# Designed miniproteins, single chains: the designs that were tried, part 35

Each design is a single chain, and the fold is of that chain. pLDDT is the mean over its residues in the fold that is shown.

## One batch from the design tools (miniprotein)

Design m1194
Fold by ESMFold2-Fast:
Structure m1194 (fold): chain A 84 residues (1-84)
Amino acid sequence: MIELTNKLIAAMLLASTVADIAPGVLEALREAQRAVDRGDYETAIEHLERALKLIDENKDKIPKDTYDGLKGLVEEAIELLREL
């Protein structure tokens, strides 16, 4: 749980740096964290999958290091949730 929360916080921090480009990413991550806090892991995965879609749709506009970091953190959060 703590590892999952830490990855979501790190992803939200990175998403905040590109909020002008992809504002929906930060909101999707916040909705995922709220779902995790409720124990609704299926809904959390849905929000994280939406975040990945938004990240991929804006990949040419997001700095590569931020894109790679965001995608990696979100993908690992989905993997951790699927193990629960």
Scores: mean pLDDT 84

Design m1195
Fold by ESMFold2-Fast:
Structure m1195 (fold): chain A 81 residues (1-81)
Amino acid sequence: SLQEVIDQTDKLSNEVTKKVKNKEKLSIDEINKMTDEADDLDARLQEIVDAAGRVTPQQLKAGATLGVIQIHLTVQKKLAQ
């Protein structure tokens, strides 16, 4: 459901933000796992948008949050290499 995608997106966002704020060194395996989770959530959100036939503010916000997570993980991966 949309609410489950929102809740999981917020959970992932909180986890990524907490690790970055605490200056925790993320392993490549952890980054890849979080990236896979973000990609899965993005795919689920896209299915919901397609089924709705329109983009709602809630869907747009979830998509924006996932985009920010994906950017952070890309930066962390480059720094880990």
Scores: mean pLDDT 80

Design m1196
Fold by ESMFold2-Fast:
Structure m1196 (fold): chain A 81 residues (1-81)
Amino acid sequence: AREDYEKLGALAGEFLRLVREGASQEELFAFLRERAKTLSPEVAAWVEELLAATRGASVADMARTLFAGLAEKMAELRAQA
């Protein structure tokens, strides 16, 4: 729980940095898939579901969906810690 929480926090910060630097949707998808490999299977599966749900979305829509989901998932992990 704590390790996943810390990794999700780092993922959120780096994702925001990439978006601010003008990263493409392909670069953001590659980044999220790579980071999912370092998470627990449950949290990694949630990231893959998020990627599937945002396929073909704009970077702005992807970011909105990701940050909403991150807020919920991090709240769950914090409550379970």
Scores: mean pLDDT 76

Design m1197
Fold by ESMFold2-Fast:
Structure m1197 (fold): chain A 70 residues (1-70)
Amino acid sequence: MEEAIREIILDPTASPAVKDLAVAVYEGDLEAVRRLARGTRFTPHERAKVMRLADLAPPEIAAVLRRELA
């Protein structure tokens, strides 16, 4: 799980916003995850990457991401 999140952080096709969110998820920083997910307007392409990130995240973080993106 953590290795797959690191792949998103290192992905040259991922936007800075998606990478920042992936770092917050990797670090388990729930406050940063909430701030970035709520404060960022994602494109449909970015939303797909964030939903993949939610599938890789621990359940608590996944729930926050799914709620903020609904």
Scores: mean pLDDT 77

Design m1198
Fold by ESMFold2-Fast:
Structure m1198 (fold): chain A 84 residues (1-84)
Amino acid sequence: SSALQQALKEAQELRKKGEELIAEGEKLIAQGDALEAANPDSAAAQAQSNKLKIEGGALIGLGYMARSSAKILEQGALNQYLRS
């Protein structure tokens, strides 16, 4: 059905956005770790590393929420189709 196809497309878009957010967040955390490792005695580098890790963690959290919402949408659409 067109309704099922639309719901599956919306779920796929949310899953993709979630994966992109997780990847970007992991990248920020890695950048923070690298900055700290390169400048172990720098208070400025430590502060910037902490900021990157906080921002990265927030993006990862948002990504997991988007992936969870995508699974709920997909499962709901499929369950409705199977009961039709």
Scores: mean pLDDT 90

Design m1199
Fold by ESMFold2-Fast:
Structure m1199 (fold): chain A 82 residues (1-82)
Amino acid sequence: RSEDLKKAAELFEEAATVARQESPDPELGEQAARWFRLASKAALLGDVETAIEAARKGMELARQSGNDKAAELAEEAVKYLE
């Protein structure tokens, strides 16, 4: 279980990096990255509810920015939290 939380956190950090670097809309990409970083921190603390809520918000913003890759990484991370 602790391995799953760590894996989720790593994937959220990767999603944040991709959102910052690869988003066609840099303002939405930065907002998505901030939510993914919150999700990563919450996952490391075992706060699964906050991690999933932050991830969902980040995924929404990442898709709005045109960055499906960042959203897919966050979606994969959420699977480790269920």
Scores: mean pLDDT 84

Design m1200
Fold by ESMFold2-Fast:
Structure m1200 (fold): chain A 100 residues (1-100)
Amino acid sequence: MEEGLRRVEELARFLREELGREGHARLLRLAAELQLLEAQNKDTSAAREELERVAREIIEREGISEEELEEVRKTSSSELSALFAAALIPVGRELERLAA
């Protein structure tokens, strides 16, 4: 558990400090918090609402198209999972550019 949270904080710090992606850093921390609450059988309602709000803000700000979101929905188990995955599309593209 502690190692997973440490890796999320390391990745969030990288996204914020190296890539200037503070919104994506927040998204990852919220996702980790939601998973921790689920693992502890605690109420997840507020964490889910906040994660959805942040994911939608990123989707709008980054210009993710409705067509891209619909493609992600086809492979997602829930709307929240689809929104989270769609919000990460810009990060995936940037990491591919850095790996080249």
Scores: mean pLDDT 80

Design m1201
Fold by ESMFold2-Fast:
Structure m1201 (fold): chain A 73 residues (1-73)
Amino acid sequence: MEIKVTVEVSNAEKVPELTKELQKAADEYARAVQAGDKEAFERAIKRINELVEKIKEKLGVDSVLVTITTERQ
């Protein structure tokens, strides 16, 4: 089964490259959860956190809204 993952970021137009990387990390997270791969899961979570911090720094804000939605196809 394919998992559809959607990532939405506040002011994504100002950080298109980081938003794209966040989408890839979210895809890795969804695959790791589906496969029960703990190492891949931990790696994906770490990557998501790193990307969120970079987005905050680039936008100059204390917080950013990131929504990750997963659907089973």
Scores: mean pLDDT 73

Design m1202
Fold by ESMFold2-Fast:
Structure m1202 (fold): chain A 115 residues (1-115)
Amino acid sequence: MSKELEELKKKLEELIANFKGTNEDVAEIVEIQSKIVSLIYEEEGKLEKAELIEEAGKKISELIREGKSTEELIKLIEETIKDEEVKELMLKILGFAYDLAGYEEHVKKIEEYLK
């Protein structure tokens, strides 16, 4: 496991432990989880999937910080990610971050989209 991956996993654990439910907290969880998944895909030799999840995670985290709606985030994921596995994983990352925040309505919107 790379030093970068170990450091990101530690940062994710600390963010979860100190999670306050702000847009910044949600955005940081999405960005860090997307980067962790990207590094795992790189280790598996899945370079195209690694690039897609990292770029999507960065863009989505920026939009969360700007207060964009869940519907706008889902639309971006659909337009940006053509790989079904990466798309579902990105939606699950977003859903996990909203679940930690207690944003049940946002979680339901993502779950309905995954149906």
Scores: mean pLDDT 81

Design m1203
Fold by ESMFold2-Fast:
Structure m1203 (fold): chain A 94 residues (1-94)
Amino acid sequence: LAARLETAVAQLEAVLAEAEARGESPEVIALIREMLALARQLSRETDPARLAALAEEIRGLHARFVELETDEALIERVERAVLQLLLAVQEAQA
């Protein structure tokens, strides 16, 4: 669990840095920052109800990101990080 969450956080940090360097829209950058903040919160959460709520918030932010972003490579990298987060939550609840 911890290793998977650590990997996802590192991936989101790298994506944020690249998006900022590329001059992506402020709205896209804000969504990545929000997902990163939730990922960090998730890494410290132990309550199953809170884990479920955080997972739903991450899904909502990811859906909005996909609607706004057109760069396929950036979409793929964020999707990979989000999938790692959601799998970590599923494993913690099993």
Scores: mean pLDDT 80

Design m1204
Fold by ESMFold2-Fast:
Structure m1204 (fold): chain A 72 residues (1-72)
Amino acid sequence: MLDEKIEEIIKSLGDEEHAKKLKSAAKGAKILLESGRPESALEFLESVKEQSDEKLAEGIEKIKELFEEYVK
């Protein structure tokens, strides 16, 4: 399920600060996706990635890949 895969990606970061930021980004993107706006969800994740450090950007990229698989 999407939520379970998101949680696994968040847990892989290993620290609470990055996990919290990634969880917030994933939640925002999921709201857009569930509202029938998959392009906006991916654009939102890309915008957050641009403002992120390397570790958070890796987490966002994994969530972006997961969302791209979900919309197929």
Scores: mean pLDDT 80

Design m1205
Fold by ESMFold2-Fast:
Structure m1205 (fold): chain A 97 residues (1-97)
Amino acid sequence: SKLEEAEKLKEEGEKLAQEGIKLYEEGLKNKDAEKLLEAARLFREAARKYKEAAELYKELAEETGDRELYLKAIGLEFAALAAEVEADLAEEEARKL
């Protein structure tokens, strides 16, 4: 279903963001530009998954009138913006090394 697809995309985004955070922390600790750049890639992929999930939740909210689904969409749009910022920060830290 559309709901199951949205939930799967959200979970995929969360896993990518978690791996990105791990690589970002390791990259900072070890001064490893390659890990920081890989973290940035994972954060951008997470942002894409969050945006796709948000669009599906918005469509479901419009179809059902369920405000909770609309709030989930807004939360995922925020998560996508946060992931893009994290990607930019990871790329900036890599350039400083």
Scores: mean pLDDT 92

Design m1206
Fold by ESMFold2-Fast:
Structure m1206 (fold): chain A 63 residues (1-63)
Amino acid sequence: ASKALSLPKSSYQSLLVATDKSKSKECAEAAAELEQLLNDPSATEAQIEQARQRLVQVCEPFL
C-alpha cells in the first residue's frame, strides 16, 4: 500500500509468519481464520480484531 493507512496489515503479516512455524493445530487454525478475514474486504474491524486476539492468545509463545 502506498499509504501508511494499513500499518496493522504489516503487523498481521508478521504474526502469520511467526505462527506458521508453530506445530499447534489450534495456532494454525487461528492463523488461517485471521488470514481469511484479512483477505475478505467485507470483514469488519471487530471480526479481524477478535481473530487477532485469539491468534495471540493461542500462539503467544511463538510470537
Scores: mean pLDDT 67

Design m1207
Fold by ESMFold2-Fast:
Structure m1207 (fold): chain A 80 residues (1-80)
Amino acid sequence: FEELKKKIIKLLEKIAELEKDEEMKEIILYAKKVIEETKDKEQFIEIVKNTIDWLKENSKDPEILKLVEEIEELLKEMEK
């Protein structure tokens, strides 16, 4: 769990770095902070899923969408 959590947090950090819209960047960084502070695995998965769904609806950047796909694969690994 901890290794996958760390990888997801790094991917969210990269997404925030790529995002040019300051409001969207703030939302991503806030989600990252909440995810970092989440103690429960199931709550972590739910927050990440909600964040990913929001990014899919609001981002058109192909690099961001590629990172979102990487996060989705890591979530599948955690849901075993």
Scores: mean pLDDT 77

Design m1208
Fold by ESMFold2-Fast:
Structure m1208 (fold): chain A 72 residues (1-72)
Amino acid sequence: KPEEEKLIEKIEKLANEAARAVQAGDVDTARKYRDEIEKLSKEAQEKGYKTAAGHANLYARAVKRAVDALEA
């Protein structure tokens, strides 16, 4: 599924950017990338791209946990 593969690539790129923001302590930037991942998760779910949706949900949860830890 070329469209799903491209969506997974976008999600992975955003997840890497979010991880870099977390490492820098940049909570606002990490939240921004998490919100973009959540938008792509919804798009994947609406299109029936189960694998892409799963990846997006996993990364969004990971970023949320990391941000919560930085704010603790």
Scores: mean pLDDT 84

Design m1209
Fold by ESMFold2-Fast:
Structure m1209 (fold): chain A 93 residues (1-93)
Amino acid sequence: MKDMYRSLRRSAKYMAGLDPRRRTILDMADRGVRDGIKKMTETFRFMAKTAKDLGYKKAYIAFKGAAQSVKSGKSIKVATKSAKKGARILKSV
C-alpha cells in the first residue's frame, strides 16, 4: 500500500508540473490509494453498468472508456477525464 501510494503520488506530482488538469489527476491518485488500480477498474465498470441500467448511454460509454484505459495501463489522465465526463452527464440529468 505505502509503496503504491508513493508511486502514485510521484506520478501525480510529475503530471501536475506538465498538465493543467493536475488537481483531477491528484484526486484520481488519492482515490486509487485505498482501492488500487484493479479496484479502480472494477469501480468504473460498476459505474458504467449503473449508467447503462439507468439509460444514460453517453455516461456508460465514458465510464467504459475509463475502465478500459485503467486496465490497459494507458494514461491516468485519459481515464480520469473519461470518468469525470461520465459523472458530469449523470449530475446534469
Scores: mean pLDDT 61

Design m1210
Fold by ESMFold2-Fast:
Structure m1210 (fold): chain A 71 residues (1-71)
Amino acid sequence: KEDEELVEEAVRLFENAYRAKQAGDTEAARILADRAVELLEKSPLVTPEQVEAVRKAADAGDYERALEIAR
């Protein structure tokens, strides 16, 4: 229940990061994406390999890819 909420919140943060990037607010997008990765790292439902893949996508500014992996 709570572990699923962490993943759902991370997905919402990546969706907001994508929208911020589309609006040209790259700093807000980075902050939101960093927070999303922190939540995924705390979730036992996400493997370390999935967290690493999401982090790499987020670091590249590819929030669409990060969303695909996190879902």
Scores: mean pLDDT 80

Design m1211
Fold by ESMFold2-Fast:
Structure m1211 (fold): chain A 71 residues (1-71)
Amino acid sequence: LERLARAAARFAVGIGELDPSLTDEEVVALAVGLARAISDLMVRSGEISEEEKERLVRLAEEEARRLVAER
């Protein structure tokens, strides 16, 4: 989960680097959206629980906020 959450955050930050019109909050929102989309698929496939989904989303948000703050 932590590795996947960090991957979602890093991907969102990478998109923010390609589109400098995106705000830090929009980059964080993108990371959260990606983590939710991926975790929804994993819950439906039976790979993770709803609790693990919420943890993945929270970790992705935390990592994205950390990465944008370090700019």
Scores: mean pLDDT 82

Design m1212
Fold by ESMFold2-Fast:
Structure m1212 (fold): chain A 71 residues (1-71)
Amino acid sequence: SREELEELIREAERRIREAEERLKEAVERLRNTPSSDREGLLRAIGEILRAIGDIFEAELVRRKAEKELAE
């Protein structure tokens, strides 16, 4: 239904905002990690990649639901 698609869009937008916050936190962690701390750098990079993946997935869901609403 239209209401279900609208709820999917709202939920996806919430997930995007949460993942964007995590991305900012991970980037800040990376910036504050010394170049000598290989493990810390790898952890921060892993967090960045996971957050980017979550944003991408949620945006795909949002765009698909928006397309169905427009049709």
Scores: mean pLDDT 88

Design m1213
Fold by ESMFold2-Fast:
Structure m1213 (fold): chain A 87 residues (1-87)
Amino acid sequence: MEEERRREELREYALKYEQNIILAKKKKPDDPEVQKEIEKARKELIPYLESTLGVSREEIEKAIREVEKEAKELVEKKLKEEKEKRE
């Protein structure tokens, strides 16, 4: 179904985006340059998804919020696996 597929694509973009943000913050937590890049990416991503998927800004922000917990868990798992392989 069109709506279900659009929702799935939005969720996938939101999940990848949140994972990238969390990972960047964990690698350089106090770097203001990284924070500025994250803010710029968010400002660019929202208009892109609005035009590409035909979804509202509110739907995009809601999807990002809904995936925050899952994104954090995935990043934590990835960081643990990387640490175990290198240490």
Scores: mean pLDDT 74

Design m1214
Fold by ESMFold2-Fast:
Structure m1214 (fold): chain A 100 residues (1-100)
Amino acid sequence: SLEDLEALLEELEALLEELEKSDRITQEQLDRAVQLATAFLIEAEREFPELDPELVREGWRLVDELASTDVSKTPDEEILEKIRRLLEVLKRLLEQARAL
């Protein structure tokens, strides 16, 4: 539902704020971000088939990149930049869903 997408996005935004204030990103925190974004994209495609397929594809590309990321080998700022980019994609998808 639209409410489910909004809730997932709010949780991911809150997690990003927590990560930006943290001295170190943990693998558990990154895995949580991936889980939230994956749940959003699955729900969005299931309920809103008219969403921009290129934007949905970009969302999945970023999720796949983050899912394959090892926090012990990747700079925190690089991880944060990817999560911010992912959030921008998810926000655009949510706005498209609201317009349907």
Scores: mean pLDDT 89

Design m1215
Fold by ESMFold2-Fast:
Structure m1215 (fold): chain A 87 residues (1-87)
Amino acid sequence: SEEEKRKQLLLEIEILEGLALIQLGVLERTYDKIDKEEEKKEAEEKKKKLEELLEKLKEIKEKLKEGADLSEIEKEIEEIREELNKL
């Protein structure tokens, strides 16, 4: 049913939020231990990307609650999953 699919997509969003928050937390805890300026810059870029993905996940979650098309939500979730996996 549509309601079951909505619940599955919500769970997928929450899992991706959790993964992004874990990566962000690790990055924040290790940032002060980075000795090389280039690696520090890479860490800052990764943090910015993680924050952008978390914002997108919030927007998708709101759209899902407002009754947006489930196929469009599923596509957006997959795009975010792919971006997160590249980090």
Scores: mean pLDDT 87

Design m1216
Fold by ESMFold2-Fast:
Structure m1216 (fold): chain A 93 residues (1-93)
Amino acid sequence: SPLERLKALVDEIRKNIDDFEKAVELMKKLISELRELAADPSLTPEQRAALEQMISFLEDTIEQIKKLSEEERKKVIQNTVDKLKAFLDELEA
C-alpha cells in the first residue's frame, strides 16, 4: 500500500541518520511520495491540508539541516522521523 511504502521510507531515513546526503535524498523521495498521495481525489479536504502541511514542514526541515552541525542535524532528523511516524499512524486510522 502507499502507506506501507511511506513507513518504509521513514524507517530508511532513521537508518541513514549518520549519512546526511543519503538522509536528505530519502527525505526528498518521501516528499515526492507524499505529493502523489495528496493528489488522490478520495481524500477529504482536511487530509489533503494535513499532507500539504507535512510536505512544507519536510521542505523547510531539509533547508534547516543544511545549516546545522552534524550533532544537531541528527537530533532534527530523529524528531522529524518521530513526527512522520505519528502522522502516518493518524492517516491510517
Scores: mean pLDDT 85

Design m1217
Fold by ESMFold2-Fast:
Structure m1217 (fold): chain A 95 residues (1-95)
Amino acid sequence: SSSEIETKLIDDLTEYLAYSVGVGLVKAKQIVSKFASEVENKFGVSLVEALKKYPKESLKLLRQVLEDNDVPIEYVLLIIAGLRHAIKNDFNFSE
């Protein structure tokens, strides 16, 4: 379901920022929450729906939020590439 995809996306991005990027769980949650809020405020739809309908603009907002939070450029590029891949595959994580 769309709700399950959104929960998984938020959880996966939060975990990656907290533990792979190393910003810690509190800052990771703040970054992801800000990204979701910025997307929802701009497009008036849920995060997953915005990523499907407005992928380029949604990923540009994500890049800005990550850069504003001093996430290193190598991780920014990996996160954007990973999300672009997930969007292309309609967030189908079961294959």
Scores: mean pLDDT 84

Design m1218
Fold by ESMFold2-Fast:
Structure m1218 (fold): chain A 110 residues (1-110)
Amino acid sequence: SSLQELIRKAAVKFTTASLLLAGAEFDIELVKKKAEEKNDEEALKEAEELEKELEELKKEFEELRKKLNEILEQENPDLEELEKLIKEIEELSERIQELIEKAEELFKKI
């Protein structure tokens, strides 16, 4: 069934995004700790900006997760809405990956 295939794809993409968010949070925490230990006020400020970006991405993730749950609770889930949601979660994952890359670059500069 195309519905079962889309549900499985959505589950994989949401799991991937969740793992990326956890990775970003871990990397940003490491940057903040290193900046604090080195008394690097500029790096700490940049890390706090990354933390704010992460909190916005977490909120977007939770809203997409709510949309997934609402679609799956329908008697006849809309396949087009599921496909659109899968694209939105893939785009969110790309933005989280960019945040991870920024955190890794900042960590190397401290």
Scores: mean pLDDT 91

Design m1219
Fold by ESMFold2-Fast:
Structure m1219 (fold): chain A 91 residues (1-91)
Amino acid sequence: DLLQKRLKEVQKRLEELKKKLEELYKKEGLTRDSQKKTPEIVEIELEIVRLESLEDLLQQMIKDKVSEEKFQQIEKAIQEQLEKADLEERQ
């Protein structure tokens, strides 16, 4: 099942990013509530939020028994919208 495989990949990536974030906080002497964060820490925190949202969506899609084909169409549409938004910000 593609959705279950993708969910496991997202969960594994979240675990890796959370571990990296904890190591960076320890190295920099910072906490989650620190106002002075490096760009690398901010980028990882944003990626964690994005992946947590994706995990919730994937869990819901699995419950609703959404087809792999429909999931791929949705993922492609989201990626295309994100790429378009990034290009517009750079103009």
Scores: mean pLDDT 72

Design m1220
Fold by ESMFold2-Fast:
Structure m1220 (fold): chain A 62 residues (1-62)
Amino acid sequence: SARDKALEFSVENLKRELIRLTGDEDVRVEVERSGNLATIRATAGDLVIEHTVDLDGLAAQL
């Protein structure tokens, strides 16, 4: 679905950013979904980044 593509895009972008910041390719991702919102938490070592994404809004731009 368009929401699933938007989620995949968001997860991959966040993973790439964490790898760039840490040099650690072992990135763990947790996703919480509520309607069209997704909260993505990515962890690499001691660094944690959390983003909340409007999947419908992002899908409309893809």
Scores: mean pLDDT 81

Design m1221
Fold by ESMFold2-Fast:
Structure m1221 (fold): chain A 72 residues (1-72)
Amino acid sequence: SSREKIRDVLFEIVKAGQEGLDEGLSFEEILERMEKVYEEKSKTLSPEDQKKLKEAFGNIKKGLRHEYEVRK
């Protein structure tokens, strides 16, 4: 289903971020790695699912940016 495809792509994005964190990358490098996976995987989705993925990933990035700012 559409929901499952979006969830699987979000899992791949989060996994890429977690792998970057485990490698000791900076916050900016972690975001770049996540953005790359988002760009590659979003192209496989329908335009409607791409919009939903963009909104979901946007929320994840906002949460990560907030955590980074609070822990400065």
Scores: mean pLDDT 81

Design m1222
Fold by ESMFold2-Fast:
Structure m1222 (fold): chain A 98 residues (1-98)
Amino acid sequence: MKEELEELIKKAEEAEKKGDLKQAVEYLAKATELALQMGDKELAYELSKKLAETSKKLSEETGDPSIAKGTLESAAMVFEKLGKHEEAEKLKKEAEEL
C-alpha cells in the first residue's frame, strides 16, 4: 500500500511535468484514495488540494467545466471527512460557480 501510494504520486508528478494533466488527475485521484485507506489524513488533504487544482487547469485547457465540478465536489467530501468544513464549503461554492 505505502509503496503503491509513493509510486502513484511519482507518476502524477511525471505526468504534470510532461503536461499530461488528464493522466496527472487520474494518478492523483488514486493516490488520494490510498492515502485515505491508510489513514494518512494530512497526505490525503494535500493530494486532494493538488487534485482539485490540477482538475481546474485541465478544465481550462479543455473548456469543459464539468471536469473541475466533479473533482471539486469529491475533494470537498474528502475535506469534510477530515473535519475541514470551511475549506469543504469553499470548494462546493467554487464548483457551483463553474
Scores: mean pLDDT 80

Design m1223
Fold by ESMFold2-Fast:
Structure m1223 (fold): chain A 82 residues (1-82)
Amino acid sequence: GIEEIEEYAQKGLELAAESGVSLEAIQEASQYIIDGLEYLKQGKIDLAIEKFKEAKKILEEAGASKEALEYIDKAIEIAKEL
């Protein structure tokens, strides 16, 4: 459910920070994750997925590790199954 999506997204952000992604990029990606989770609570699954994909793009362009991005991808895949 939404809690599992939040846990995967948070772990992705944690691993991105550990891989040297800047605080500014982590904060921007985190805001997209928050927006996506709010859309999930409203049943707006497609909008939530768009927000999670924007978070992934920010982290990827900022040099996040493959492992960090795989956690964000897992959050997106679980959201698609709602």
Scores: mean pLDDT 89

Design m1224
Fold by ESMFold2-Fast:
Structure m1224 (fold): chain A 88 residues (1-88)
Amino acid sequence: DELEKKLKEITKDFDEETKKFLRELLEIIKNTKDPKEAADKIIEKVKELLPSADRQAAIETALKLAKLLGAEDVAKVLEEKLKEEGEL
């Protein structure tokens, strides 16, 4: 599994809790067919890790993680959500 291999290489120096969290995000990406649903689930997981983060910060973190994991379709949805949050 190329995504799992990429996750292991990127996270080799991370603590076990962070590795577990990133693996949970990878499973969401792999098991969620709709990239919009995957994006929403990743935002919720980020909010669990960072409960004090506002919605914009949670989306920014989710976007970085989606790009890190190579989930380009999910990353695109998150970029659109982030743009909407930045509108006054």
Scores: mean pLDDT 75

Design m1225
Fold by ESMFold2-Fast:
Structure m1225 (fold): chain A 95 residues (1-95)
Amino acid sequence: KVVLTPEQYERVKERLVDVVMDFIMWGTPDERRAANEILKKLLEAEREGLSGHEIVETLIKYSREKAETSTNPDYKRAFETVVEVLEEELRRVEE
């Protein structure tokens, strides 16, 4: 089981925001839409007072559900990319 410190959460968040901003700046309209939905979900989870670990798990679950239910290939790929990035960052903090 992975447990994120506040410092580890900030690093994961920085990587997530970097990926999301790349979609907003250089992605297709559907990738940009997915990116904006991810940012909104992040803000909502932070407002709920969830821990950093809980926020990351919430975003993985949300993004996976969106990837599974979407039929748009760019929108689906953006959410799949976010899941991969967040799962990779969680693996990097696990010994």
Scores: mean pLDDT 83

Design m1226
Fold by ESMFold2-Fast:
Structure m1226 (fold): chain A 95 residues (1-95)
Amino acid sequence: SIDDLIERIQELNREIVDLWNQYLEAKKAGDTDKAKQLLNEAQQKLVELLKLIDEYGEKYPDDDTGLFTLGELLRRIILGMMFNTPPILVDIPPP
């Protein structure tokens, strides 16, 4: 269902946030090996998130509000990763 897909996207978003925060802490500590591992894990989960967003767009192409919200979610993840800003948790409304 759409709610199940939204739940999966939100869970994956939480995992990316957690991995990114751990990556920043590893960088601060000078642990280059751990930082590289965490970055790779965050990148893999970001790829999975993009696939779920693509799946959402394929299954629910007329849900302009949901698609806009997912776009904002992705932008905030990218901005957080680039500028060290805390990601804002966004509730994705059902269509």
Scores: mean pLDDT 74

Design m1227
Fold by ESMFold2-Fast:
Structure m1227 (fold): chain A 106 residues (1-106)
Amino acid sequence: SLEELLEKLEELIKRFEELRERAREKGLEELARLLEEAIERLKEALELLKKTGDTELAELIIKEAERLLALAEEYLENPSEEKLLEAEEELGLLDIVVGIAKILSK
């Protein structure tokens, strides 16, 4: 249901916020910046999805967010330039999906 998807997205936002603080504590400034950008995209997505009620789009956003979170968690434990680039690519995909959500809300 939409309500369950919105709740899951809110939970994901909290997990990103916690991971951002952990990245800051470890001095991983590039990861912290990436996570901050992801949090902003997900908060925008949450407000758009509350307005549009698009469950298919909510599922896509959650899926991309979960992929990005997994890559960010892996980078936090074992930092590498390759993993940072993979996370940046997934952030780019999330930005595209949220951009489509903005267009569809009009």
Scores: mean pLDDT 87

